Designed miniproteins, single chains, continued (5). Designs and how they scored, part 98

Each design is a single chain, and the fold is of that chain. pLDDT is the mean over its residues in the fold that is shown.

## One batch from the design tools (miniprotein)

Design m19608
Fold by ESMFold2-Fast:
Structure m19608 (fold): chain A 91 residues (1-91)
Amino acid sequence: ASDREIAVRATGTMLLLIGVQLDAEAAGDEELAKAAEEVLELVKKGMKAYEAGDYESAIKYLEEAARLAKEAGLEDVAEALEELAELVRES
């Protein structure tokens, strides 16, 4: 996988999470808003590890983010994060 492909996928997933958080906040769903925020923070940590060349930590953070997203019912986000972790593994 290319650095550009990983960056595009990560950016798309982060934007999706921001959208979920904003929608949850507007609906008064504090639990979902908090879950989206926690998943987003793990994605940010994963991408920082990736930029530092720590691919093992990047994969672990992204897999943890996918697990939390799935637990929160964010299936599309979980799938995107699992795909992103595989792209990092291929790099």
Scores: mean pLDDT 87

Design m19609
Fold by ESMFold2-Fast:
Structure m19609 (fold): chain A 87 residues (1-87)
Amino acid sequence: TVLTPEQAAALGASVREEAKRTAERLLEEARKDPSKAKEIAEELRAAAERLEAWADALAPISPEAAAALREAARILREAAREAEKIA
């Protein structure tokens, strides 16, 4: 499937907002059950890596989408570090 630059930008913005919600939800889960914190940190880091790969792929089509995906990845990497502190 081919995305237009406008569709890519909208997708990037949506993913960035989802990353904020996902980070908060998973960090709350880690705080409630610290035994899950390591697995949560690994999941957040894996998700950030996937978003960074998406950003690289979308950069030629939509630099704004790439920037939004990189910000989403940054949010998830920060959440992973916080989860590691709980572990």
Scores: mean pLDDT 85

Design m19610
Fold by ESMFold2-Fast:
Structure m19610 (fold): chain A 92 residues (1-92)
Amino acid sequence: GDKAQSAANAAAQKAEEAGGKATATVSGNTVTITAKGASTELQFGMLSGAVAGELLGAEATVTVNGDTVTVTLTGPSEETAAAGAQAVADGL
């Protein structure tokens, strides 16, 4: 199944519930979550989720440009990428 896309969508939904405008995209074992209009609290939540994703075995890259936060999670497998994206969702 598309586990990474499901987890990515969950993270985007949680970011939107926190007041951002969020999108999530999956390409292979890479999940990209972007939140626009993110408060400082939402930005910190996404950063914390990225760190949790790294602890689960994903490679995390975080970019902040003004009030836009992009988290990219690349796993050695779809399951690892999905787990990283779910960690972002759970942290929000």
Scores: mean pLDDT 82

Design m19611
Fold by ESMFold2-Fast:
Structure m19611 (fold): chain A 70 residues (1-70)
Amino acid sequence: MLTPLQKEGLKLLEELRALALDPSASQEEIDAKEEELAKVIEKLLEEDPEFAKKLIEEYHEIIREYNDLL
C-alpha cells in the first residue's frame, strides 16, 4: 500500500499536470505547485528513493511535453 507521503506526491503530480494543461493557470500557481512537489520529493528521497525517482521521472515527462527544446 502507498504511504501518506507517496499519495501526496502522486496527488501533487496530478494537480501539476492539470495546471500545465490549463491555459488560464498563472505561472505563480505552477511555481507554487512545483515547490510543494519538490519538498515532498526531498522527504521521499530519505524514505523511499526508488519511489522518489519515479516521481522525478514523471515530473520531467510533464515538463518535456510542454518544452520542445530538447
Scores: mean pLDDT 77

Design m19612
Fold by ESMFold2-Fast:
Structure m19612 (fold): chain A 59 residues (1-59)
Amino acid sequence: LVEAYAALLERELARHETLTIKHGDEEIVIERAEFEALSPEEQRALLRELAEWLVGVTS
């Protein structure tokens, strides 16, 4: 599930200049240019973190 959400987020970022993610009372805005400025490791970490947040996976 987390991997599926991470893949979806990556696909949406590739299509849009700005991605707004809302979950409950929280809102996260990601700009594609800022995301693309990250290293590949940072990009993967961000996508996984966002996917985990969206699916409610907490330790």
Scores: mean pLDDT 74

Design m19613
Fold by ESMFold2-Fast:
Structure m19613 (fold): chain A 85 residues (1-85)
Amino acid sequence: SVEELAESLSETEKRILELLAEKGPLTAAEIAEELGLSQSTVSRHLRRLQEKGLVEAVRVRPGVTLYSLTPLGIEVVKLLREKKE
């Protein structure tokens, strides 16, 4: 369920999803800079978020990949923000 997916997220993964919801498609380097994390840490969390179907990756040119929320990722973010508002 969407609720079970939300509860499976680490604090860092929740921050990544919120950032993608706020600023749209970003590279792993841009996410790392915004959150004050290493690029390797962000890349590991992005892989987990992709495995959960919450984030998709699009390689726009050699060496440049943009990450964005899937429709399921958008629904999880709404739940994290109390979607019964």
Scores: mean pLDDT 84

Design m19614
Fold by ESMFold2-Fast:
Structure m19614 (fold): chain A 94 residues (1-94)
Amino acid sequence: KAKELAIKGGELAMQGGVEAAKAGGKGVAPGTGGALGGAGGIFMTEQTDNAKEGGLSAKSGGEAAKHGGRLAGSKKGEELGEKGKKLGEEGAKL
């Protein structure tokens, strides 16, 4: 269901953002942004019952986490960010 995809996308974006930030250096700022965007996706979907906006937040967070993972050399951050982006995007389109 759309809400389930948006929430799962947000969770993966948060995890990816945290992994990118933990890797340090240039990954810290976009990793933090990815974690916050993922959290926002979860919160928005749960609080406003709006999977479209929650999914878009999760997508944005996943993009930031993926970027941070690449900059920091965190393959885990990059992969989790990519998965969060895809699930958030799918949830937003349903």
Scores: mean pLDDT 82

Design m19615
Fold by ESMFold2-Fast:
Structure m19615 (fold): chain A 80 residues (1-80)
Amino acid sequence: ELTASKEQLKIAARTLLMMAQRLIEEGRKAKEEGNFEEAEKLYEQAIRLAQEAIKIANYIGDEELVKEAQKVLEEAKKGL
């Protein structure tokens, strides 16, 4: 049960990071188009998803996943 739960949580965290990366790409496109308000909202959503992924990674003790999630968080913050 605990082993299966940890694997499910890893999948959830990775899914959140994939969604965050997509939002970061959409935010970059919005900025290129001059839509700064839309870009800000997209980056803010990416920040929230990356923070949730960090919480999950910390809960399951996956230090490598924490580092990956922190890099996504930093990328999203640089977009603001």
Scores: mean pLDDT 86

Design m19616
Fold by ESMFold2-Fast:
Structure m19616 (fold): chain A 70 residues (1-70)
Amino acid sequence: ELSPVQKKVLEYAKKLVEEWARRQGLSDADIERLVKLVEEEIKKTEIKSFEDFLNAVNRAVRKFLEELRK
């Protein structure tokens, strides 16, 4: 069960990652996959600090990059 603060953090994270990915020239399909991975990692992580948030986003980005290599 996500708190209102966690929901807001998730929304901002998805927006920032989507904007970044568009600037890198990723396809809409790749952007959607990356956003879903970020959402999954944040939902599975207890965000108690900014470091926890960064670690969750970094895990999602690494999973996405590994998927692109295969």
Scores: mean pLDDT 77

Design m19617
Fold by ESMFold2-Fast:
Structure m19617 (fold): chain A 70 residues (1-70)
Amino acid sequence: SMEKREEARRLAEEGERLVREGRELLATAGDDREAILRGIGLVLRGIGLLQQAVILAPEDEYAREAFESY
């Protein structure tokens, strides 16, 4: 349905944002253990949302392409 596709895109966009934020944090963390753990957490949460988006609307190319890019 269109509603599921819209929700899947919302989840995919949020997931992409979290993965990007987490990767940026990891790139600048150096030896900061707290920043490293936060960055890993953001990436994992983001990937989870992308996976949820694909499950919710497996026919949506946007969600699938976003998930496959990571």
Scores: mean pLDDT 84

Design m19618
Fold by ESMFold2-Fast:
Structure m19618 (fold): chain A 70 residues (1-70)
Amino acid sequence: MSSELEEKRRRELEKEIEEGMELIERGVELTAVLNREAEMTEEEREAVRERFGEEELERARRNRELARER
């Protein structure tokens, strides 16, 4: 009983770690993209939207603006 639950918990933990790594990777890529956004063409911005999703990009831009705004 316990061993079976421990195996399931290990798989769940592996999933959580994988999702966490994905979020970290996306965060790093988003930061790099936003730092270069002013230099991007419209086509490049479209490719970025397809990669991250428009909602995620809007959220990231908004959070950045809120941090900068006085």
Scores: mean pLDDT 71

Design m19619
Fold by ESMFold2-Fast:
Structure m19619 (fold): chain A 112 residues (1-112)
Amino acid sequence: MIETEEKEVTINDDGTAKFELKIELPERGLVEVTVEVEGPDGAFAVYDAMESAAASLGRPARIELRVDADKTVGKVTFEAEPGTITVKVEARAPKHLSGRKVKVKAKAIPLE
């Protein structure tokens, strides 16, 4: 099953927007996580993605990703256990866009 999570957040006064998305993985295996950010074109210079995966026994695993500047989509592939993964994303925008909204979508795709 493909698990998806979508969230809309406001750009902070310092030009940052922080997102936390929780995706439930039903099965163990290789998973591709895709994060897509929708906002004003050219508004975001860099994205930092950090994933935390939970083992079947509740032990969290942390995966840190860097999404290159000027990308609206980031991908990572990793082996996961069933449970909740937390995807943390930080987007940076020019300070004058403070108070505007941006939408983030995360998708976890089990790879056979």
Scores: mean pLDDT 58

Design m19620
Fold by ESMFold2-Fast:
Structure m19620 (fold): chain A 147 residues (1-147)
Amino acid sequence: LDPNAVKILLSPGSFGSSNKYPSFGQILDAVTPTTRRILFIGADPVGDSLNKDDTITFLRNLRAQGIRLEIIDLDKSIDVELLREAGFDEIIIPEDEEKFFEEVRRRVSELQPGDIVALGDMPDYEKLLELIKEILDEQNLPYEIIK
């Protein structure tokens, strides 16, 4: 993995899996000394977890390494306090799909070399991935897609 590329992690479980985000192993393998943030898009990694305590511990350990945790999710029922307990620095719940894609564009445009985007399992997954690629290409930021 290029430590200067943005890492785009894809959920392996897009067909009826309880895993809404990339595995902890895939996230750890993508972390480099240049990683400043992980941006989660499209599902709650804590609320949708089969083991919330292990997920909170994992995320808190990333935060203890100085890695900023951010989430953008359309789910109005998301447990904001549980995400704060997990160490999320920024929790963004857009009003609608239009505001969701505006927020994705803004946050992806703030990414730096070595940062991670973790894509959740969502209906607009392919559209979201193409949007992220377009923004990174516009910025001349190298990226790697990890499955």
Scores: mean pLDDT 81

Design m19621
Fold by ESMFold2-Fast:
Structure m19621 (fold): chain A 98 residues (1-98)
Amino acid sequence: DPLQRLREQLLQRARDLLANAESSRQPLLDELRRSMARHGLSEAEMAAMLREGLIASLSPELAQIIAGAAPTLQAVLDALEEVHRQQAARLEERARNA
């Protein structure tokens, strides 16, 4: 099942993106657009699958940030950046209070 395989790949990619705050969006957007073309998917469908993988990998509080994103790749990546910003701020606060 090609779509099931794609969903599993996007879930793993979502976990990798959450573990590594990569600042460059263009290579990731190019990767996702190639996958869209290969599977005949719209941007909204690809963004929904990536969003699903991110939500499955996050706490409910942080998952709400991703869930609130518009169904575009840009909006999902902007929401991911906000998740990383909030995680970094929490780590910095803990370091200051130690």
Scores: mean pLDDT 78

Design m19622
Fold by ESMFold2-Fast:
Structure m19622 (fold): chain A 81 residues (1-81)
Amino acid sequence: DALEEAIELLLKAMKAALAGRVEEAEELARRAVELDPRLARAAELVVEAARAEQAGDLLAAIGRILAAIGEILDVELERKK
């Protein structure tokens, strides 16, 4: 299931983002979008979270991660209709 694999990659990207590993987060997010382009918005939010964490704004980073999770849930729910 390409969507399931893409979601797993985005969850790894989120962990990398919150750990300040921006390049790893960007690569994992890019791979997730290659598997399922519907996750493009979630991937963008994860990369923004990584950049916010790198800038020292952890609250903004967490807010972006929560928004990315919301986008993932929307894609998953739309698929099940």
Scores: mean pLDDT 85

Design m19623
Fold by ESMFold2-Fast:
Structure m19623 (fold): chain A 73 residues (1-73)
Amino acid sequence: PDSPLIQKLEADRDRIDKYIKELDEEIKKLEEEYKKTGDPSVKKKVEELKTLKLFHEIARAGIDYVIERQKAR
């Protein structure tokens, strides 16, 4: 069932998935930089991005839950 609410939630989920992928790629690049330089500021940025990624993964799980509940109606 293609309710307008489900369509909007699926679009929001797709946007979050793209952002999570971008964060994961940036984290990998910064981890490689830290391995080469040992710069503590790079390490801090990695931890900040990992925290941000976790928050977006939680938001995505919430959207998935709402979509499943709407489909189970």
Scores: mean pLDDT 83

Design m19624
Fold by ESMFold2-Fast:
Structure m19624 (fold): chain A 89 residues (1-89)
Amino acid sequence: MEEIKKIFEKAKNNTIDRDLFRELLNVLKEKYGLSDELVEELMRIFDELADENGTLNKKQFLEFLKRAEELGMPKEAVEDAKKAFNETL
C-alpha cells in the first residue's frame, strides 16, 4: 500500500503519465509477482486508454484496473492499487 501511494504522490494534475505508470507496474511486479509478459500487456492497455496528452485520468485508470483483472492481474494487486489511488488522487 505505502509503496503504491508513493507512486501516486508523484502524479501531476491528478493524471498518470506513461513513466509513472511503468513505475507503478514495476512495484506491482515486485510485490505481487506479475510476469514480464503481463507487464508488457498492461503497458499496451495504457497506450490504448491514454488521452491525447499521453496520460490516464481517474475514469481511464479505473477502466485500466478492470481490464488488468480480466488479463490475470492478482485481485489483491487490483484492490491495493484501487485503494491507494482513491486515497491519494
Scores: mean pLDDT 82

Design m19625
Fold by ESMFold2-Fast:
Structure m19625 (fold): chain A 64 residues (1-64)
Amino acid sequence: MLSKEELLRKAEIAEAQAEARIDAGDWKGAAAAYKAAVEYLELAGGDKAKIEEARKRYEEAEKK
């Protein structure tokens, strides 16, 4: 079982990956990465505000 700290770290990596995808014009890849970040934050029992922010970024990336 991954620790809460490892899950939060994976969420941060996923968000960084999503931003790199956006810089490359890969909005579909960015959406997938933000979705992964949401899932890691939820598994970690993370801050509701952080989960909502990641979900909002996922929705914005899907619009492109």
Scores: mean pLDDT 82

Design m19626
Fold by ESMFold2-Fast:
Structure m19626 (fold): chain A 65 residues (1-65)
Amino acid sequence: MEISDSPVLREVKKLIEKAGIKEDLKNVDVRELMRWLVEQGVITEEEARRILSLGDLGKIDYKVE
């Protein structure tokens, strides 16, 4: 229960990996990350909005591992 149970976080991590990000991200705003992924052509604006609707919009940490 206490382990990465956020569907938003899971989906966002998949998109970070798909974008080829190889650096640790700390305290990343999910909205800003989604905007960047749309600009890079990794996802559409519609997909970004759908992902943001899955849960609370906040900041996340991402480890390359």
Scores: mean pLDDT 70

Design m19627
Fold by ESMFold2-Fast:
Structure m19627 (fold): chain A 58 residues (1-58)
Amino acid sequence: MDEEDLLEALKKASETKETITFTYEFPDGTKVEFTLKNVLLSDEEIEKMLKEREEILK
């Protein structure tokens, strides 16, 4: 699953101000569900979250 797809989903959720649930599958087969609730996320915040995630996955 591409990080770009996750970024697009987060950006779309921010624009609609709706509750959106999506599932992310890690390479080891672990599935995690994320629920976004009325979140106004800026591009900067989304980029920061992805960067922090990459640091953790190293």
Scores: mean pLDDT 62

Design m19628
Fold by ESMFold2-Fast:
Structure m19628 (fold): chain A 66 residues (1-66)
Amino acid sequence: GAMLEAAEKEIEELERKAVRAYIEGDYDTAIEYLEKAAEIAEKANLPEAKERLRKGIAQLRELKAQ
């Protein structure tokens, strides 16, 4: 439905912004965008997107720690 389609589009846009921040070396901003996307995935009941986003956040946090 329209709500699910809007949520998926917003998630995709936030993922693109996260990739851009990551390329610029701004890991904190990249993580913030992915966390925002994960909140949208939770509210829209998108378990596959939520899992993907949480994995991405974990990978960025590990990279920042190294």
Scores: mean pLDDT 86

Design m19629
Fold by ESMFold2-Fast:
Structure m19629 (fold): chain A 67 residues (1-67)
Amino acid sequence: GKEKHQRILELIGRILRLIGEILDIERQLKDPSLSEKEKEELKKRLEELKKELEKLKKELEKLEKEL
């Protein structure tokens, strides 16, 4: 009973952390003082985080359907 709810809460926590990191990088990318190299590194990290976020959202949907 409680174990599935705990897993959902932990997964939500990970999702919220990733959203926070994504928003931070998107904010950094608005800085006009960034070099092209810094922009490319931030964009690459942003894509990696967005892919991880989609994966975690799919895992959350699967767990919610099992409730």
Scores: mean pLDDT 82

Design m19630
Fold by ESMFold2-Fast:
Structure m19630 (fold): chain A 64 residues (1-64)
Amino acid sequence: EKEIIAGVGDIYLAIGNLSFEKGDYEGAIEDYEKAIELFRQAGDEEGVRLATENLEKAKKKLEE
């Protein structure tokens, strides 16, 4: 069941990446935050790291 939760995290990460690509940085942040929460619930440290890196990139775009 943790595998399913991590899989949903991957989906949110992918949706966040699509939002980022089209310039929707606020939407990307929301999706990355959801992905981080799901990866934490699943114990997926790699997923947490990747989603956090992408979250920080999206935040920097809003600060530019």
Scores: mean pLDDT 84

Design m19631
Fold by ESMFold2-Fast:
Structure m19631 (fold): chain A 72 residues (1-72)
Amino acid sequence: SEAKREALGLLAISAVNRDLEGVTRALRAAREAGATDAELDRFSRGVLQRLYDQGILSEEQYQAGLAVIDAA
């Protein structure tokens, strides 16, 4: 659904900006639009990988992000 894609996009933007309130709102919106935990995990890993590949995240930040996802 378009709403799910939009919510996932807002989640990525909020996470990059370290906007905890935005992350919380986007996670809720994504779940309400039908996103599963598996979809959220896959999406979050993909976002981290792209940000790392683009040099936006350091290796330490990338590994820390993966550890948070693995713990969830």
Scores: mean pLDDT 76

Design m19632
Fold by ESMFold2-Fast:
Structure m19632 (fold): chain A 77 residues (1-77)
Amino acid sequence: SAQQQIQQLQQQAAQAQQELDRYLEESQRLSKEAEQAGKESKDKSRQLIMQEASQSVLAIHHAALRLSYQKQAQRLQ
């Protein structure tokens, strides 16, 4: 049913949000470590860039999921 589809999409969106929150926390930690280390680690700088790229991709996916269940909810009005 449409209600079940909305619930599943909301659950997927919630999981994607949790993943985004985890990536944000990791990104902030790595950024802080890089600032304190200064020139100390090219690997940490590379990890930050990779983390930001991954976060952006996941954010787009999450936004798509949110739009999907929002449109479904709108159709039921």
Scores: mean pLDDT 72

Design m19634
Fold by ESMFold2-Fast:
Structure m19634 (fold): chain A 56 residues (1-56)
Amino acid sequence: SEEEEREKAREIIKKKYPNLTDEQIDEASRVAVKMLRERPDLTLEEAANLAVEAFL
């Protein structure tokens, strides 16, 4: 589900980017899930990394 993907993305982001605020992590997780919908060739981890690097 989208909620499960968002939670998983949040955990990936939090682990790799521990200096981000909860608000930034939530925003990046939403963008990552949106990217996966548009680009199913990406893994969730790749989408999460791109989301953080693109705007945070």
Scores: mean pLDDT 81

Design m19635
Fold by ESMFold2-Fast:
Structure m19635 (fold): chain A 89 residues (1-89)
Amino acid sequence: MSGEKIKNIVESLVKEGLLNPNDPLFKNDGVMDKNTQLALARALDVTLPKPGTEDYDGENAKAIIKAYEKKFKIPGPIDGVIDDNVAKA
């Protein structure tokens, strides 16, 4: 799993006020441990399929990442700007 993606998720949730930066339950070190999973699930209001487990690359991590992507629309649409002629008079 990408440590930078985990750090970005934590940072975004702290910036939005959804995570308490003084909460010792999570670490912004790029590691998705069980405490980080629980903190992120609570911040994103997502139900973990296996709460309290060490399932780093399993269903808990997938549920968190999907909730984050859905909330923040991480893959934005590619908008092709079309130039239309406006009729004169």
Scores: mean pLDDT 60

Design m19636
Fold by ESMFold2-Fast:
Parts: sequence; structure tokens; C-alpha cells
Structure m19636 (fold): chain A 67 residues (1-67)
Amino acid sequence: MFEKFDSDGDGTLDRGEFALLLKSIGKPITSKAELDAILAKYDTDGNGTIDREEFEKLLKDLGVEEK
């Protein structure tokens, strides 16, 4: 799933790609503040992107398994 939204193949998802991915798995973000809070929690480097490892941790926290 991650690779499907990583259009650049750089191993990271930007804010827009991440929001679309969450919507596709049935976990749509309803506000920009909610998206920002999730990014701040998992983006420990503060670069505004989610890498593969951060994404897997987020899915576990949300109770969703990537397949």
C-alpha cells in the first residue's frame, strides 16, 4: 500500500499522499488539524513526510495491518 502512494519512489509520503492513503484504507482525516497532529506524532524528524517505518507504526496504532 505504501508504495502505491509513493509516486516519487523516494521512500516517503508527503502530506497529500498520506491523506489519500488514509482515505483509501477507510480512515479519512476530517480536518487539517487532525492530519497535522498525526504527522507531528510520527514525523519525528519534522520534515513534513512519513517514511515506511513511521507509516507501519501508525497503522499498528490505528489497528490496521498493511498487506
Scores: mean pLDDT 69

Design m19637
Fold by ESMFold2-Fast:
Structure m19637 (fold): chain A 58 residues (1-58)
Amino acid sequence: MTLTLTVTVVKGTPAETVARAVEQAYRDKGLKVESATAELIAEDDDLETYRVTVKVSE
């Protein structure tokens, strides 16, 4: 199963940090996360918005 969500963070936050935070949040809730990736889709003056794709095995 693949989940897609958007995450807005402070500008300069690495995509890897966003992906790992989302992955950990789902793992902490008992989901089997296979992978998570973050892609920058929008920028504001102080904020960046990422599209996060999470692949789960359940």
Scores: mean pLDDT 82

Design m19638
Fold by ESMFold2-Fast:
Structure m19638 (fold): chain A 119 residues (1-119)
Amino acid sequence: MITLTESGGGTVAAGGSLTLTSKISGDVNNVLQVSWWRQRPGQPPQFVASIDVYTGETSYAPEVAGRATISYDKEKKTLTLTLNNLQPEDTAVYYSRAVALLNGKGEVVEGAGVEVRVV
């Protein structure tokens, strides 16, 4: 079974930078894509960034494009998201997802998330 454990949240100043880390445990050879999502207070879950594990191709939501960097280290089983120029609107619970090939199908595994508050 694959599990994701996020860290690096907390209260951060507007205009500052933040790095979130997700430690992935289990057999990562079944992982096809990893991503970061967030849920802002009173809003639906929102896509933030993704990386294709085989190609290294990245994708970013327009709201964070140009100020976000996603990175995945398969050897260290570590997914990171760096956000620069933080805004109060970046206040959310951030959680990582992995799309893994389980039982012949792509299944989504997600972590419990970490809280980020921008002041």
Scores: mean pLDDT 85

Design m19639
Fold by ESMFold2-Fast:
Structure m19639 (fold): chain A 94 residues (1-94)
Amino acid sequence: PEPLGTPEEQRDAARSVAGLAEKVANLAKEGRIDEAVKQSTIAATVAGLLTAVDPRLEPVYKLIIEAGNAAEKGDFDTAQKYAEEAARLARSLA
C-alpha cells in the first residue's frame, strides 16, 4: 500500500505505537486490569489515527483492540499475548 506519511513520520508512528502496546502488555502481566483497559483504549485510539500515516499499522491496531477486549474479560494471559504481538509488529515497522 502507498504510505501517506514520510518515512520519518512512519518510523515515529511505529515507535509511539510500540511503546503504548508494551505498556498495555506490562500492565496486563502485572494484573492491573483497569489500567490495562484504559491504556489499551489510548493505544488503540493513537494506532487507529496513525493508520493515516502508515496503513501497515492496521493489524497493530486490531491486535491492541483484541488485547483490550481480553483485559475487560479479566483474561490476563490473552491480553498480554495480543499486546506483546502488537508491540513486536509495530517495532518491526520502525
Scores: mean pLDDT 86

Design m19640
Fold by ESMFold2-Fast:
Structure m19640 (fold): chain A 100 residues (1-100)
Amino acid sequence: SMEEIKKEIQKVIEEVRELLRRNRRRIRELYARTTDPEVLKRLSILLAVLTVAGGEVTLIEMRLKRATTEEQLQQILDEAKIVLEQVKEVEREIEEIEAA
């Protein structure tokens, strides 16, 4: 149903927002601790990906408010899940930098 898909989209949006908040903080903490130019370059790229993902989530929320069909909601859900996987990949890369 449309209501079930809307709830699933909202859950994905909330998870992405929490990951964005957490990982932006982790990147800032790493920036404060490192002088390695290769690590600084990697952190800059990861921060750029998170910035793009933040913009994508905002657009997804705007589209969710305007969606009137189950097909539109399914498309929004699929796109939200792609953004979630992108942010999870960024978190994995941050964990690798922290472990080094």
Scores: mean pLDDT 91

Design m19641
Fold by ESMFold2-Fast:
Structure m19641 (fold): chain A 55 residues (1-55)
Amino acid sequence: SEAVTQAQINDIIQKLVDAGFSLEEALRVFDKDGDGSISPEELAEVLQAMQDSEP
């Protein structure tokens, strides 16, 4: 459990966009709190979900 850096956040957003998600959809995935801010914990959950999607 390592802290997620801002560079990793940007990389993940870019990968989501490249995967066919819109920028708004990518941002919404991170902003589950609905407060307009992305937390490192929320981002870590998205990273873990992506990891679980790979065999």
Scores: mean pLDDT 62

Design m19642
Fold by ESMFold2-Fast:
Structure m19642 (fold): chain A 91 residues (1-91)
Amino acid sequence: ARVLAAKLLGENGKTEEDLQTLLELLEDESADVREAAANAIKKLVEKHGNQFSKETLLKALEKLRLLLVDESENVRKAAEAAALAIQSVLK
């Protein structure tokens, strides 16, 4: 259920509240959920990045940096891609 929720937010999400929900899922105990949340954040930022506050984007970037040392390689790769998408919007 949580993996599907993250995926749906990545496809259809556009609000700061949607992004905040995905930030919570980055801390999930399941690596599959953390990977799905990072992938969803990347998609959301690529589609709607200019609609998010700089403060929220910086908070997301901080959480994603912690996942760069995650035990799951898939989570680390997804977090790196999402962090790069946020950095592109902040430039």
Scores: mean pLDDT 85

